# Ledger of designs, part 113: designed miniproteins, single chains, continued (4)

Each design is a single chain, and the fold is of that chain. pLDDT is the mean over its residues in the fold that is shown.

## One batch from the design tools (miniprotein)

Design m15939
Fold by ESMFold2-Fast:
Structure m15939 (fold): chain A 81 residues (1-81)
Amino acid sequence: MEKVLELAEKALELAKQGKLEEAEEYILKAIELLESTGRLEDQILAGIVRLIIGVYKAVGEEQEGLIKAAELLIRYAKENL
């Protein structure tokens, strides 16, 4: 669980630096950990995060989408994990 928070915090730093490909890799690693827990709440959040990054990328706001996705993962990890 600590690992989801750590990955999400690193993704946020990278996204703010404009390192979008690296930020997305860290977000995907955090999502994969959530999907592996077998918990419904974790699987729902993983789906929401995938939707956020996909939608923002499609409208040309990839950096903002990655920042929002990372912030959501950080908040979720602190409150639920």
Scores: mean pLDDT 85

Design m15940
Fold by ESMFold2-Fast:
Structure m15940 (fold): chain A 70 residues (1-70)
Amino acid sequence: LSEVELTDPELSQRFLTDPEWRDEFIRSTPAVADVRPSPSDEPVIIVTLTDTRPGGAGGAAPGGRQLKLK
């Protein structure tokens, strides 16, 4: 599984203010395994993606091992 911090402010607000929509989004989106707010009390949403790599990498600069946010 890969973790990605949401960079879309509209989606972040939706996940924080609409828990019912968030729950349905997780169930309806097979590429998303889990969605949760940052444990540090910051209004940042962390999305866990169902992105399994069986060891067949195909890139020189993988962007999934580290979290990128700004």
Scores: mean pLDDT 58

Design m15941
Fold by ESMFold2-Fast:
Structure m15941 (fold): chain A 103 residues (1-103)
Amino acid sequence: MTKEELIEAVRRLAEALGLDPETVEWILEDVRKSGKRVVVLIGDEDPERVAQREALAREYGVEAFGFAGTPEEIRDAMGAKLAELAPRRDEIAAVVGITPPLP
């Protein structure tokens, strides 16, 4: 994926997920500046909503990991995934945690 294709994919995914414009612009600025990847972590108590958002991320070509459970389980799982991603931080511009405001 080219840098420009990644920027378009991230923008479209963010709009589909209902992310606020400020968060989107921050992510896109970091991608433009570094050319590095974006990874999305999707947390929700509803496993069906997690699966839908993970599918959307894959449709737009963005790397994503979904976590379903209680808020505590989601926090722990996301923390563990961040630790797994730490060796790849030289290729990752941003890791975005998604808890959308009640869509």
Scores: mean pLDDT 70

Design m15942
Fold by ESMFold2-Fast:
Structure m15942 (fold): chain A 79 residues (1-79)
Amino acid sequence: MEEVKAKLAAGGEVELKLDAKKPAEEAGPFLRYLFGLGYTPEPGSKDTMVDAVVLAALARGLEILELDREKGHIVLRKP
């Protein structure tokens, strides 16, 4: 989590991979960073997790550089 914050603050890119057996658990710490401490990620389909990350990133003013829904890959940057 600290590495994600540091990369975004420095204008770097953060890659998320949600194509996993437990994508909600793997994305959970990053989603809590985006939504706040009250967020509990749902163990939904990969598409549901991709949509949640995209919405959270846009709400936080992050730029989406790459989005591959089939692979569940998202690349984010702070503008």
Scores: mean pLDDT 63

Design m15943
Fold by ESMFold2-Fast:
Structure m15943 (fold): chain A 87 residues (1-87)
Amino acid sequence: SQADLEEQKKVAEQILELLQKLVEGDESAREKIKELLLKMLEERLKKTPASEEEIERAKEKIREFVENLNEEVLKEMQAALAEYEAA
């Protein structure tokens, strides 16, 4: 559990760094964020198997999230990580 939380924090920090680059104009960061989120989904599916329909829905949500990444999402993620670190 603690190890899983530390890994989730590391991935969140990696996504945050990539999202900062994306907001600064590095469009290649968008593909890297998508790859990280898909890896996270694959790891979760190893622990909690889901139906094919649930897997497809999760992949669609990841694609939509990545396509709509912007400065507001960056601010929201920064705030969430700061709250996690303060707790």
Scores: mean pLDDT 77

Design m15944
Fold by ESMFold2-Fast:
Structure m15944 (fold): chain A 75 residues (1-75)
Amino acid sequence: MKIEVEVEISRGPDGRYRAVIRVNYDGKELVGVGIGETPEEALAGAVADMRRALERAGVPEEDIEKAAREAREQG
């Protein structure tokens, strides 16, 4: 089964970066969100949040790691 990952990084009005990762898994959309002072920090937070969401949804750890790698490559 293919996991589709989309990454958006934007700068908020407070000067902080926000990263949003959208994952489509088995017809379900799961979202990870991170905020940081740099794009890299925001992306790292979003990846961690996404991993927790996927784990709670019962996604296998191997697929979670693949999604995290894909998100980091897109960021």
Scores: mean pLDDT 81

Design m15945
Fold by ESMFold2-Fast:
Structure m15945 (fold): chain A 100 residues (1-100)
Amino acid sequence: MEVKIKFEVRQVVGARVEVSIKKVELDEESGKLTITVGVTVTLDHPSLQEPIRVESEYTITADVKTMLSKESDSKTVVLAPWIEGRFDSESGTLTIVFHL
């Protein structure tokens, strides 16, 4: 079974957020999804001499076996407080949404 992975980033007002996907691994038999992402948050204010940049790397592991089930056309799973997974079984597409 082939799964297509899409990424969607929703930005917090007043900050510039850059998300880079460094690694994605999906084991369809076990339903284990592992995603490694780099997140850069830039805060810019007129009182700052230069923008403040904070860089972080996160590894997220989730069990998405129920999302890969052929019994449902789409499911939404909360993977972390700021990360949602949505699976469409008709297109075979897993969409990862980042709320930053």
Scores: mean pLDDT 63

Design m15946
Fold by ESMFold2-Fast:
Structure m15946 (fold): chain A 76 residues (1-76)
Amino acid sequence: MEEIKKEALELAKKLLSKLENKEIAEKTLRVVENILKQSSSGEEMVNGLLMEAKSTEDKEASEVIKEVAEFVKKKL
């Protein structure tokens, strides 16, 4: 579980580093990190990330969150 959280966060950092808006990238990274940190199960991580993606107005940031959720899902 801890390893999955670490790899998911590293993926998020890599993908968000490519966003044009650095403030949105930084805010999104903090939200993803908090979701991963506070989740007690893989299902909780996936559900939390997918809900955040749906509420995220920035299209590129939303797509990154979805990709991180899919990564976590594949590791379960």
Scores: mean pLDDT 83

Design m15947
Fold by ESMFold2-Fast:
Structure m15947 (fold): chain A 64 residues (1-64)
Amino acid sequence: GSEEQLKGIEEGLATLKKNPTAALAAAVLAESQRAIEESTDPRVIAAAKEAKEEAERVLAEHGV
């Protein structure tokens, strides 16, 4: 459900902020893009957009 999706996105973002690897950023980017495309919950979409921006930032820092 939306609560599980929101929690997953928030935990993914928190993990990425703590351990900013290219592999984690790629995983967070993929899941955040999926959530933006498939979710109808504005809270999930907002959290996913934030996670996507952080993932893209981390990937750019790793030259991806």
Scores: mean pLDDT 85

Design m15948
Fold by ESMFold2-Fast:
Structure m15948 (fold): chain A 86 residues (1-86)
Amino acid sequence: MREEKLEFIKKYLEENPNLRILYPLREALESGEAVPGPDEEKIAEALERLLELSLEEIKEVLEKAVELSKTGGPLDAEDLLKLIDE
């Protein structure tokens, strides 16, 4: 279950390399929690919360993040967390 969700997110980022707001999630997926930092902590939180969602819900969150980035500019990890909490 968890591994399938992680693979889905990773493939989504690989197929949409222009999604700059989601690059930090890819880094977290590849290197894990080894690198400390305020943004990395928020990204780790966002990833864990995404993994609690179904694959369909994860897809909706990622698609919504893309839509918001087109209107409001680049999103950060806090913006992603707000989308998940919605």
Scores: mean pLDDT 64

Design m15949
Fold by ESMFold2-Fast:
Structure m15949 (fold): chain A 95 residues (1-95)
Amino acid sequence: SSEIERFLAAVARGDPLALAAAEAILAGAPEEEVKKKAQELAVKMEEAQRAAFGSKATEEQKELARKFAEHIVRVAVEAARRDPEALRAAVAKGK
């Protein structure tokens, strides 16, 4: 799956959202809890990115960040189900 391959590459690079989702899923955290925390992190990252360039995140941008985080958590769950060893290796590289 191209989505899983892109996700594993992001985790291995230390992408904060992908890495946090991967670690939480591997630790056995409930998917709903991982989703909620990922959405909170994605909104904070969007706000920080916009603030760094002198602007404020819009409600639309925050909603897109939440939807993106939900998608990333779904891909993390699928990656863990298909090949947990590959996901563990990517997390080790991303740290």
Scores: mean pLDDT 90

Design m15950
Fold by ESMFold2-Fast:
Structure m15950 (fold): chain A 90 residues (1-90)
Amino acid sequence: MSLEEMTELFQKFAEEEYGSTPSREQATEIVTLLAQAHEAARAGNLAEAARLARRALDLFVAALDPETRAALAEQVAAGRAELDALIAAA
């Protein structure tokens, strides 16, 4: 898919799953980081993949409504801890 198509798919996914729609600009940055993380993982660079995914997670959380952000706080903290552990383990 094109970057535009992936951005639109991500915005739709975020709205459906979390009730929060990132702007096209925010979604484009998140999708770009996730694509880079995927490429790093395919290359066997798990530390770089985790670092890029961590940045994507932080940007996604910043794009959420305050209520949705609060509701997901525990899940986000757990995800951050897992990614940080992968970065530290490499």
Scores: mean pLDDT 80

Design m15951
Fold by ESMFold2-Fast:
Structure m15951 (fold): chain A 88 residues (1-88)
Amino acid sequence: SAARAAKIAALREAIRRFAERMDYELLSLTESDDGVLTAVLRHRRTGRRLTIVVDLASNTFSVSSSGPLSPEEQRQLIILQFVIGVLL
């Protein structure tokens, strides 16, 4: 639907802007036919990876890390979760 396409576009832009502002490299950003958006980010300083999975059918999301997060990365994760949550 047009509404789903607009939400996906907004989520893609929000994730891209988060990566740019918080010094992450966007490694991949993929969309499934079922409306699952998956993004993989790498922190440019630490090399730590974040995997974001957004399920548009259920309006749910998860964010996972490749390992322990620094206090700064934990704050960044909270911001990311807020940004995604307000778009769902």
Scores: mean pLDDT 85

Design m15952
Fold by ESMFold2-Fast:
Structure m15952 (fold): chain A 92 residues (1-92)
Amino acid sequence: MKSLEEVKQELAKEIERIVEETDDPELVANRAAGLLIRHAHKYNLTDEQFDELVAFAREKLRELLKKKGYPDELIDEVVARFEARVRAARAA
């Protein structure tokens, strides 16, 4: 089984691919959120590990979107949508 650090590195590479391959901001947010939820379930993460993974993914998403040339306002919208999707899934 993978360590949390290995899970973070896998997630980072998959988010990087989503951002590179997807030009739709809503689809980027939805795919990134779905990916994180699947990783949390697949690796049976604790609540603390899940929160750490969400914080990591959020910052990685901001970094990658900024590098791709997204304006700050659009980055904030993508991150907010990502967080809303993750929160909705966790509440269910």
Scores: mean pLDDT 83

Design m15953
Fold by ESMFold2-Fast:
Structure m15953 (fold): chain A 61 residues (1-61)
Amino acid sequence: LRLEDLRGRLVSGGEAFAALQAEYPDVPPDLLGAAVARAVIRHGPLVTGEQALEELRSLGL
């Protein structure tokens, strides 16, 4: 999964996590998981890659 392909597309938290992990392999998985969890809490069980990335940026990426 490429993050660019998921930017505006609704996907599961697991798919968003996989896309972020592929794009940012050196970022700790706990931080990626926290970003995806925050996106799911704010937007529901389906999130966009852009929503997950925005949460990751707010956590310090």
Scores: mean pLDDT 79

Design m15954
Fold by ESMFold2-Fast:
Structure m15954 (fold): chain A 71 residues (1-71)
Amino acid sequence: MPRILRSSFIVTLSDGTELIIDTEVNLDTGEIKITISAYDREARRLLEPTPEQRAEGEKVAREKVKKLLEA
């Protein structure tokens, strides 16, 4: 079976939105899957992130994944 590294973390964006980010890295191929959900504190619901929120979250996730692959 492929070796999969899973990591989850919460990122607070500049606008105060919290993103829940799940990363899945295939250690055999180097493929990275990133799943991002926004948490709206006012609505108390998981929402789809905006394109801007997704871009910021992906940047943070990519940086964290690179560190994990180098460790």
Scores: mean pLDDT 76

Design m15955
Fold by ESMFold2-Fast:
Structure m15955 (fold): chain A 89 residues (1-89)
Amino acid sequence: MPTREQLEEVFRRMLEEIDKKREELEKQGKKELARLLTKGVLLQLKAQAEKLGLEDMVEEVRKKMKEYGLSEEPLSEEELEKLRKLGEE
């Protein structure tokens, strides 16, 4: 099993990849897709970090969500439908 430090490194790398993808989508004018994708992936990472007991990673995800003005609430049915439609473009 990977060490806690190795798991935290993987999570930090994923956060960096999310930031890069968000920036690329915003540069393409896809701001709503960038917001919804970023929120969805960050919520998924937060849930995984909580399940694994990685409190520091939970805090890192929360910090990123606050930085981007994202709520910690699950995506609404309307937001999920928008994400699905935008992801098919």
Scores: mean pLDDT 78

Design m15956
Fold by ESMFold2-Fast:
Structure m15956 (fold): chain A 91 residues (1-91)
Amino acid sequence: MKGVVTVTGPDVERARALGREIAERHGGEVVVGPDGSVTVYLEASLEELRELGRELAERYGGEVIEYPGGAVEVRLDDGTVVSVGLDVDEI
């Protein structure tokens, strides 16, 4: 199942570095938007994506917000936001 991780923040280079780290560790494709947002498409289960969100919050310090349907948002103390969910473009 395809997962989507979107990284945004006040530091574009940091967001890009974090997106690359996620892609390298979990296997995935990195797409950088014109606004400096970084999207990583990877193959993962919903539970693996939730675990990724928890690991990021623990490593960098931040808040984990779990949404109905299994999407997770991580708001890091440095202002970086990581949105983790399933790719819904294949309905």
Scores: mean pLDDT 74

Design m15957
Fold by ESMFold2-Fast:
Structure m15957 (fold): chain A 57 residues (1-57)
Amino acid sequence: MEERWAVHMTQEERDKLTDEQFQALMAAARAGNVDEARKIAEEAGATIRFEKVPWPA
């Protein structure tokens, strides 16, 4: 069964990301590049939770 990374983010954390940063983070997460997604979140000062889940959920 295929598993993918799910991104969990509050509205407050989302507001810390620009539209451009949010797009890049979601693209990285979809590609399975969790380290890249975490780096983008860290650079924006956003605290985001990543969990491995069955996809589509």
Scores: mean pLDDT 75

Design m15958
Fold by ESMFold2-Fast:
Structure m15958 (fold): chain A 79 residues (1-79)
Amino acid sequence: SEEAEKILEEAEKLEKEGLRLYLQKRYGEAADKFREAAKLYEENKEKIDELFKKKGVSKTAMEIAEKLYEKAEELEKLA
């Protein structure tokens, strides 16, 4: 769906922003961005999983969310 694609684009934008902040050693802000991205995947998991299934993607929204939450937690320890 168009809605699921827009949500994915926003989540990817947050992930890129988090990476930019990480490279600047702004670990707390980077963690916040990865957490925001994770929340979008978690809150919209059904719509995103349906989109992934239609595109032949074997990964789930929750798998991506869990990895992003783990990344945020690791970065928060560095802040």
Scores: mean pLDDT 87

Design m15959
Fold by ESMFold2-Fast:
Structure m15959 (fold): chain A 102 residues (1-102)
Amino acid sequence: MSQEEVLAEFLRLVDEALAHWRAGDVGGLLRAFARIRELAEEMSPEQLLAIVRALLERLRGLSPADRRVVEAVLDLILDIAARRDPATAAEMQALREAARAA
């Protein structure tokens, strides 16, 4: 897939996770998270950083309950990034802290 296609598929999976969360479908939510993790493990640090930026922007429009799902996805991305490229993970964490301060 192109970079644009990979980013679009990741964001589609996040929307799927949010739909399952809103429906109270814990099984669907866990399956969506498993697919998100699988895709994230195949992504470059640069692609993961682009997703972090997109997710932080989406947080601004979400309810506190829905923010919990996106925050869990961010935690997952940062965990993967920290194991593969600590410098990019540090940049992601700095962006997350800046978004919270805004």
Scores: mean pLDDT 85

Design m15960
Fold by ESMFold2-Fast:
Structure m15960 (fold): chain A 77 residues (1-77)
Amino acid sequence: MSLDELKQVVLASIQELLKTAPESDKPLLQQGLRDVGAATTLEELQAAIQRLLNGLSDETREQFIDLLSANVNKALG
């Protein structure tokens, strides 16, 4: 999977979460969209994902992991 494909998977997962996430998690998810969109290296993308995982509520974090897994599987075929 390319960096662009990984970015697309992460962006899709964050966008889906924004539809259902509590208001308290939305600012971090919005920042995550910007950080992921701006990432030009795998290291920057990993750092953006790590910030989300560390800052999100437990429920939203679980949903994010589930969406990432589903979107990675969809992208891989």
Scores: mean pLDDT 83

Design m15961
Fold by ESMFold2-Fast:
Structure m15961 (fold): chain A 96 residues (1-96)
Amino acid sequence: MIDEVVEEMEKAAEELKKQGFDAEANRLRTLAQAVRDHPSDETLAEAYRELAYAYFKLGKVEEAKKWIDRAIELYKKMGRPVPLELQKLKEEVEKK
């Protein structure tokens, strides 16, 4: 559900702020608003990608892997190239 994704983004943003990652937290909150107001495959792919980055920064590798896979699947479904940063993150979490 869109509401579940938005709630997950708000939760991750709060944890990022607690760790001092204010810029990343604000980016997630802005994207959560975009997902809430105008849900689309594009905004969902961006949301899943940013959740992957957030959880990786928080040291939650298994959670990050979950969101990486969801983001990659959605980019492929849309016929869009997977962002290089997301591909590199997938390689990094697989090495851990």
Scores: mean pLDDT 82

Design m15962
Fold by ESMFold2-Fast:
Structure m15962 (fold): chain A 86 residues (1-86)
Amino acid sequence: EKVLSEEEKEVLERILRPLAEGYQATLAGDEEAVRAKELELLREGLRVLGVSEEEIEKLLKEAEESEEKFLELLKEIEEALLKWYE
């Protein structure tokens, strides 16, 4: 059993909430809401990982212009956060 700190738990919940909300928006066909939640998820994840604001804006612009870049970035954030659970 992995005991998460208050900060780690809050971070995980903050990431999972926009992910779940984005999934619900996807099922409803609300593409604008999906995109907003996707960008919120990426921004929060990168900030938690200590990425600079300059790099965050660069990565978010790339993700906004390319679905492939979005999925790649999401995967990298997921892998980094899952390391806390190892």
Scores: mean pLDDT 70

Design m15963
Fold by ESMFold2-Fast:
Parts: C-alpha cells; sequence; structure tokens
Structure m15963 (fold): chain A 104 residues (1-104)
C-alpha cells in the first residue's frame, strides 16, 4: 500500500537579509529538497506517487515542508529524510540557523 512521509525543516535566517532575499533562499531550499527526494527515489529504484514541497516565510523564519507518497513507508521516509537534509544544508549554507528538523 502506498505510504506518505512528511518532513519539516525550520530555520531562522540572519536579520541582515531582506524578506525578498529570505524568500529566494527558501525557494532554493525547496528546489534542493525536491531534487534530493527524486535522486533518492532513483537510488532506491522506487516510484514517487506524489511529491509536494511547500515553503512558508514569516519575516526571517523559514519552514520547508516536503510530503512524499511512495510504494512503502520505508521508501517514503528515506526520500523525505533526503529532502530534509538537502533543505537544511541549503539554508545553513546561506547563513541560516536550522531550529528544527522532523520526519513523520
Amino acid sequence: MPATATAVVEAEMPESYSEEEVRKIAEEAAEAAKRAAEEKARELGATIHRLTVSVRVEGHRVTVTVTVEAETAEDARAMAEAAAEAAKRTLEKAGGKVTGVRVE
């Protein structure tokens, strides 16, 4: 049965960034997350049934949410974890402080 996993990455960007710059970095993190999930799917030989990446920006706070639906819970979780790691690295590279990472 197809299973769904959701990853959430939260970060606080430096106050020296404008809200426009924060949004740009958040979108880059979302794109990195999407690519990482797709690459993990290829590595596992797994099919992605659904991949949704969303971004919420509140001033300097960024939340990247990734939802993956795959054939198995193990595959969905592995893809979601890869996506979360990519989002985290993108945000940290931009000077962000990652305040939370969770996978459900």
Scores: mean pLDDT 87

Design m15964
Fold by ESMFold2-Fast:
Structure m15964 (fold): chain A 87 residues (1-87)
Amino acid sequence: SEEKKKEASKLASLASAHYIRSVGAETQAELTRRRGEEEAEKLKEDPEKVEEVRKKMEEEVRRLEEEAERNRKKGEEYKKKADELEK
């Protein structure tokens, strides 16, 4: 039915939006890790500052990876619902 097609399209759009956010968060995590390692290299003569930079980097990376995983799961759920409506 036309109503099912509209609902499926809406769910597919939500799935796409969540996948985009997931990829964005993964990209930001990679960028955060690269920047953190560059900053740590600049501070290599000060082990205490290197440790502080690495801890801040790993915490931000963890946050971003968790955000990516949450969005991936939501995207998969919306895609599954969209596919079921198109049958």
Scores: mean pLDDT 88

Design m15965
Fold by ESMFold2-Fast:
Structure m15965 (fold): chain A 100 residues (1-100)
Amino acid sequence: SSKEIAEEVFKKIESMSPEELRSLADIAFEKSLELFSEGTPENIEKGKFLSSLSGLLLGLADALEAGDEKLAAKYLEGIRKIIEEYPELAKEVVDEHEKS
């Protein structure tokens, strides 16, 4: 089911507008700061994941706005790979965005 969750999350991100990607990136970044504040090794690694995901989402939004299809595809591949690291956590961030 972890692979199925990662695929579900990725499909939602792939369908997002630049504005939606930026909103998702903000949620991921804020959650990363919360995790870093807790200071456990596990929360630091989860925080690093969400911070990295935030950066990739912002890069994808910028590439899409610029019409740079090749760069957008590279960011999408990076997002696909990183989501496999913490698919449940990526799903929580996407679910929070959809409720906003």
Scores: mean pLDDT 89

Design m15966
Fold by ESMFold2-Fast:
Structure m15966 (fold): chain A 86 residues (1-86)
Amino acid sequence: SAEAQRRQQMIARLQQLAQLGDQWAQRALQAIASGDEAAIQRVEERLDVVVYATIGILKAALDFARSLGDEETAAAIERQIAELEA
């Protein structure tokens, strides 16, 4: 169903953010697991903003890694950005 697909896409995005150490995403995943519909609604409303902000931070970190010639860290950050933009 469309609802189940949207829920799975939201969970996938939150898991990506949680892998990056985002504490809000970790708490959001807990709220979804608990079935707190009010919390789930708040997560849905804020997810796009959190993803956008995280990508901005990662892009700044990418520029910094490139300025240091740290190609390994730059490649890792590029992969993280690509995953969040998918």
Scores: mean pLDDT 83

Design m15967
Fold by ESMFold2-Fast:
Formats: structure tokens, C-alpha cells, sequence
Structure m15967 (fold): chain A 97 residues (1-97)
């Protein structure tokens, strides 16, 4: 979620033409990211900004990365809920036996 928030701030900065602020937020997103694939995606976006790639293409890359991260967070929340349910069932079985 912290990585997603920094990516959203970077997108706003790019939309406003503030590339310096966008790079600052992308670097913060990179530091917050723990997944090497996410780190690589952010590094590529930074390179695209440095290479003066089209603003629309940069925004699209950020949007796609946000969508992927939000989907991955939803899957993690589901797995955590399933793990908590299994823990409760194990405790109930210990009480019944």
C-alpha cells in the first residue's frame, strides 16, 4: 500500500509536469517495494522519464503497475483470511478432542 501511494503521487506529479517531484516519489516507491519485479518495473519507469519518453506512456506504465499491485494486495488479504480460518479450526479440534 505504501508503494501504491507513492506511485499515485508520482503519477500526479507527472500529470502536473513536475518531473523532479515525480522522480522523488518513484525513488520512495522503489525503497518501499520489497518485490524485485516491482523494483525493476519502477527502475524502468525512472529510466523512461530520464530518456524523455512520452508522458502518456509513462502514466500508462504507472497505472498498469498500480493495478497489478492492488490485485496482488487483494490476493494477499484472501490468503491471510484463509490462514486465520485454518488456525481457528485447528484450535476447535484441539478443544473437541
Amino acid sequence: SETVEYLKEAKKAIENGDLEKALEYLKKALEAAKDPNVQEAIKQIIKDIENKEKKENIIKQIDLLIIQLEKDEEEREKLLAEQEELARLAEELGIVL
Scores: mean pLDDT 82

Design m15968
Fold by ESMFold2-Fast:
Structure m15968 (fold): chain A 92 residues (1-92)
Amino acid sequence: VEKVMKVLDKMEEESEEVLELVKKAKEAVEKGDDEKALEYLKEAARKAREIGLKAAEEYLDEETVERVRENAKAMEDKIPELAKQELEEIKK
């Protein structure tokens, strides 16, 4: 659970940075500085993308991926048994 909390804390901090860039873009628009507003908007979009990718990388840690695969295999093994039981119920 510590890895998940660390990712969430980092996303919160970096999201605050994105929010500040959006605020600066709004101020630039209000001042009629469309060029500066566009620069801040591009930087905010880039930061948001980086946050998402870093979160995905941490979530897709090999141990977590392996556990997800194990759970998927356990479910896959149950599907044929459940399908067979439902088919027998329908034929009654």
Scores: mean pLDDT 66

Design m15969
Fold by ESMFold2-Fast:
Structure m15969 (fold): chain A 92 residues (1-92)
Amino acid sequence: MVEEAERAAREALELASELFGLPREEAEREVEELREWLERASEREREAAALAAEALALAARAVKAEKEGDTEKAKELFERARELQARALELA
């Protein structure tokens, strides 16, 4: 779960950097801070963070798919992202 959350967060931040012009160094710093927080977090907090990170990664992929003209894939990814975000908020 920690590794999955870190990977999803990194993917989301890298995509956000490409789409919105965020510096990659800033994205790396945020992933490192998340990793340090996850080591101190409870099991429930880590599960919520993993779901939230996956939701962000799916949302970033959805925006990329929409820009590439794949509207159906974008819709599917956004719907999945919203579902995971709702579950993360329920656990938090």
Scores: mean pLDDT 72

Design m15970
Fold by ESMFold2-Fast:
Structure m15970 (fold): chain A 71 residues (1-71)
Amino acid sequence: MDEDYELIKKIVILKLETNLTDREIAEKLGIPVSVIRYISRNVASKYKDLFEKVAKELGLPLSTVVMALTR
């Protein structure tokens, strides 16, 4: 199953519920900050389908999820 989906969901939730920076989220999740930055840069392309699934699960518009992620 998509490890990327679960990771993206955790990042989105933390960005929606907190004002943590990419670095602080990376530290909290135990991943390199470069992974978060890569996901943020590719939200409208490579990861669009995963973000659409996260938005649907959270009951939010995709635009809200994208804004939270690209903050």
Scores: mean pLDDT 75

Design m15971
Fold by ESMFold2-Fast:
Parts: structure tokens; sequence; C-alpha cells
Structure m15971 (fold): chain A 87 residues (1-87)
């Protein structure tokens, strides 16, 4: 799907920009979560899990910095990983 391919490209651009700002862990988490969702829609479960794990790590760093909602976002992607690994 062109829509999924566009979402992947947009998320990769977001990730590249977030990595230029080391304090922007929340945006890095969002970018990885978007990539996870996009790969899951393509049926690429292993790639989706890898990006959700990266999102969880970025959200955890953001939560440690006191970013509101980061801990909840981390827990959400960890729950998605658990569901995908149980399927």
Amino acid sequence: SETIEQAIRAAEVMLKQAKKNPEDHIIEGWAHALLGDAYLKQGKVDEAIAHYRAAAASYERAAEQGVPGAAQARDTVLARIAELEAA
C-alpha cells in the first residue's frame, strides 16, 4: 500500500531528525512506534516487534526525564509486543 509506504518514509524522516537532538527521546519513541505500526500493517511482524522494542527503550528514557505520558506510551508498546509474541 502506498499509504503504508508513505507512513514508513515519514516515520524514518522523523526518526532521523529526532536522532539529531539527543534529548528528543519522546519523538524517537513516536517514530519507532509509527514504524512498528506500519510494518505490522505490511505483515512484517518481526520488524514491527523490533521497532516497538526501540520505541519502548526511547519512551523509557523520556519517562526518566519526566516527560508526561512517556511511561504510558512505553507500557502500551510493551503490551503490543507481548500480544504479538503470544500470537
Scores: mean pLDDT 84

Design m15972
Fold by ESMFold2-Fast:
Structure m15972 (fold): chain A 79 residues (1-79)
Amino acid sequence: LEELVAEIARATRAALEAARALDEAAMQKHLGELRDALNRYAAADPRLSPTLAEGLYQQARDEAARIREEALREREAAA
């Protein structure tokens, strides 16, 4: 579990950093890594519902999209 928790945190941070950098390919890659880690975590912990894992993934995805949109607006304002 500790390794999966660390992987979830790493993938989440990497996805958000890629979103800020406007690196769509890296953002999608790290969101995919997050999805895989969350699925493995849900399978390993019988107390964790699939709904909770899906919610955590959706929150990270929404946050990445928001950060990317803000970065795009900043770039457009500077252009």
Scores: mean pLDDT 79

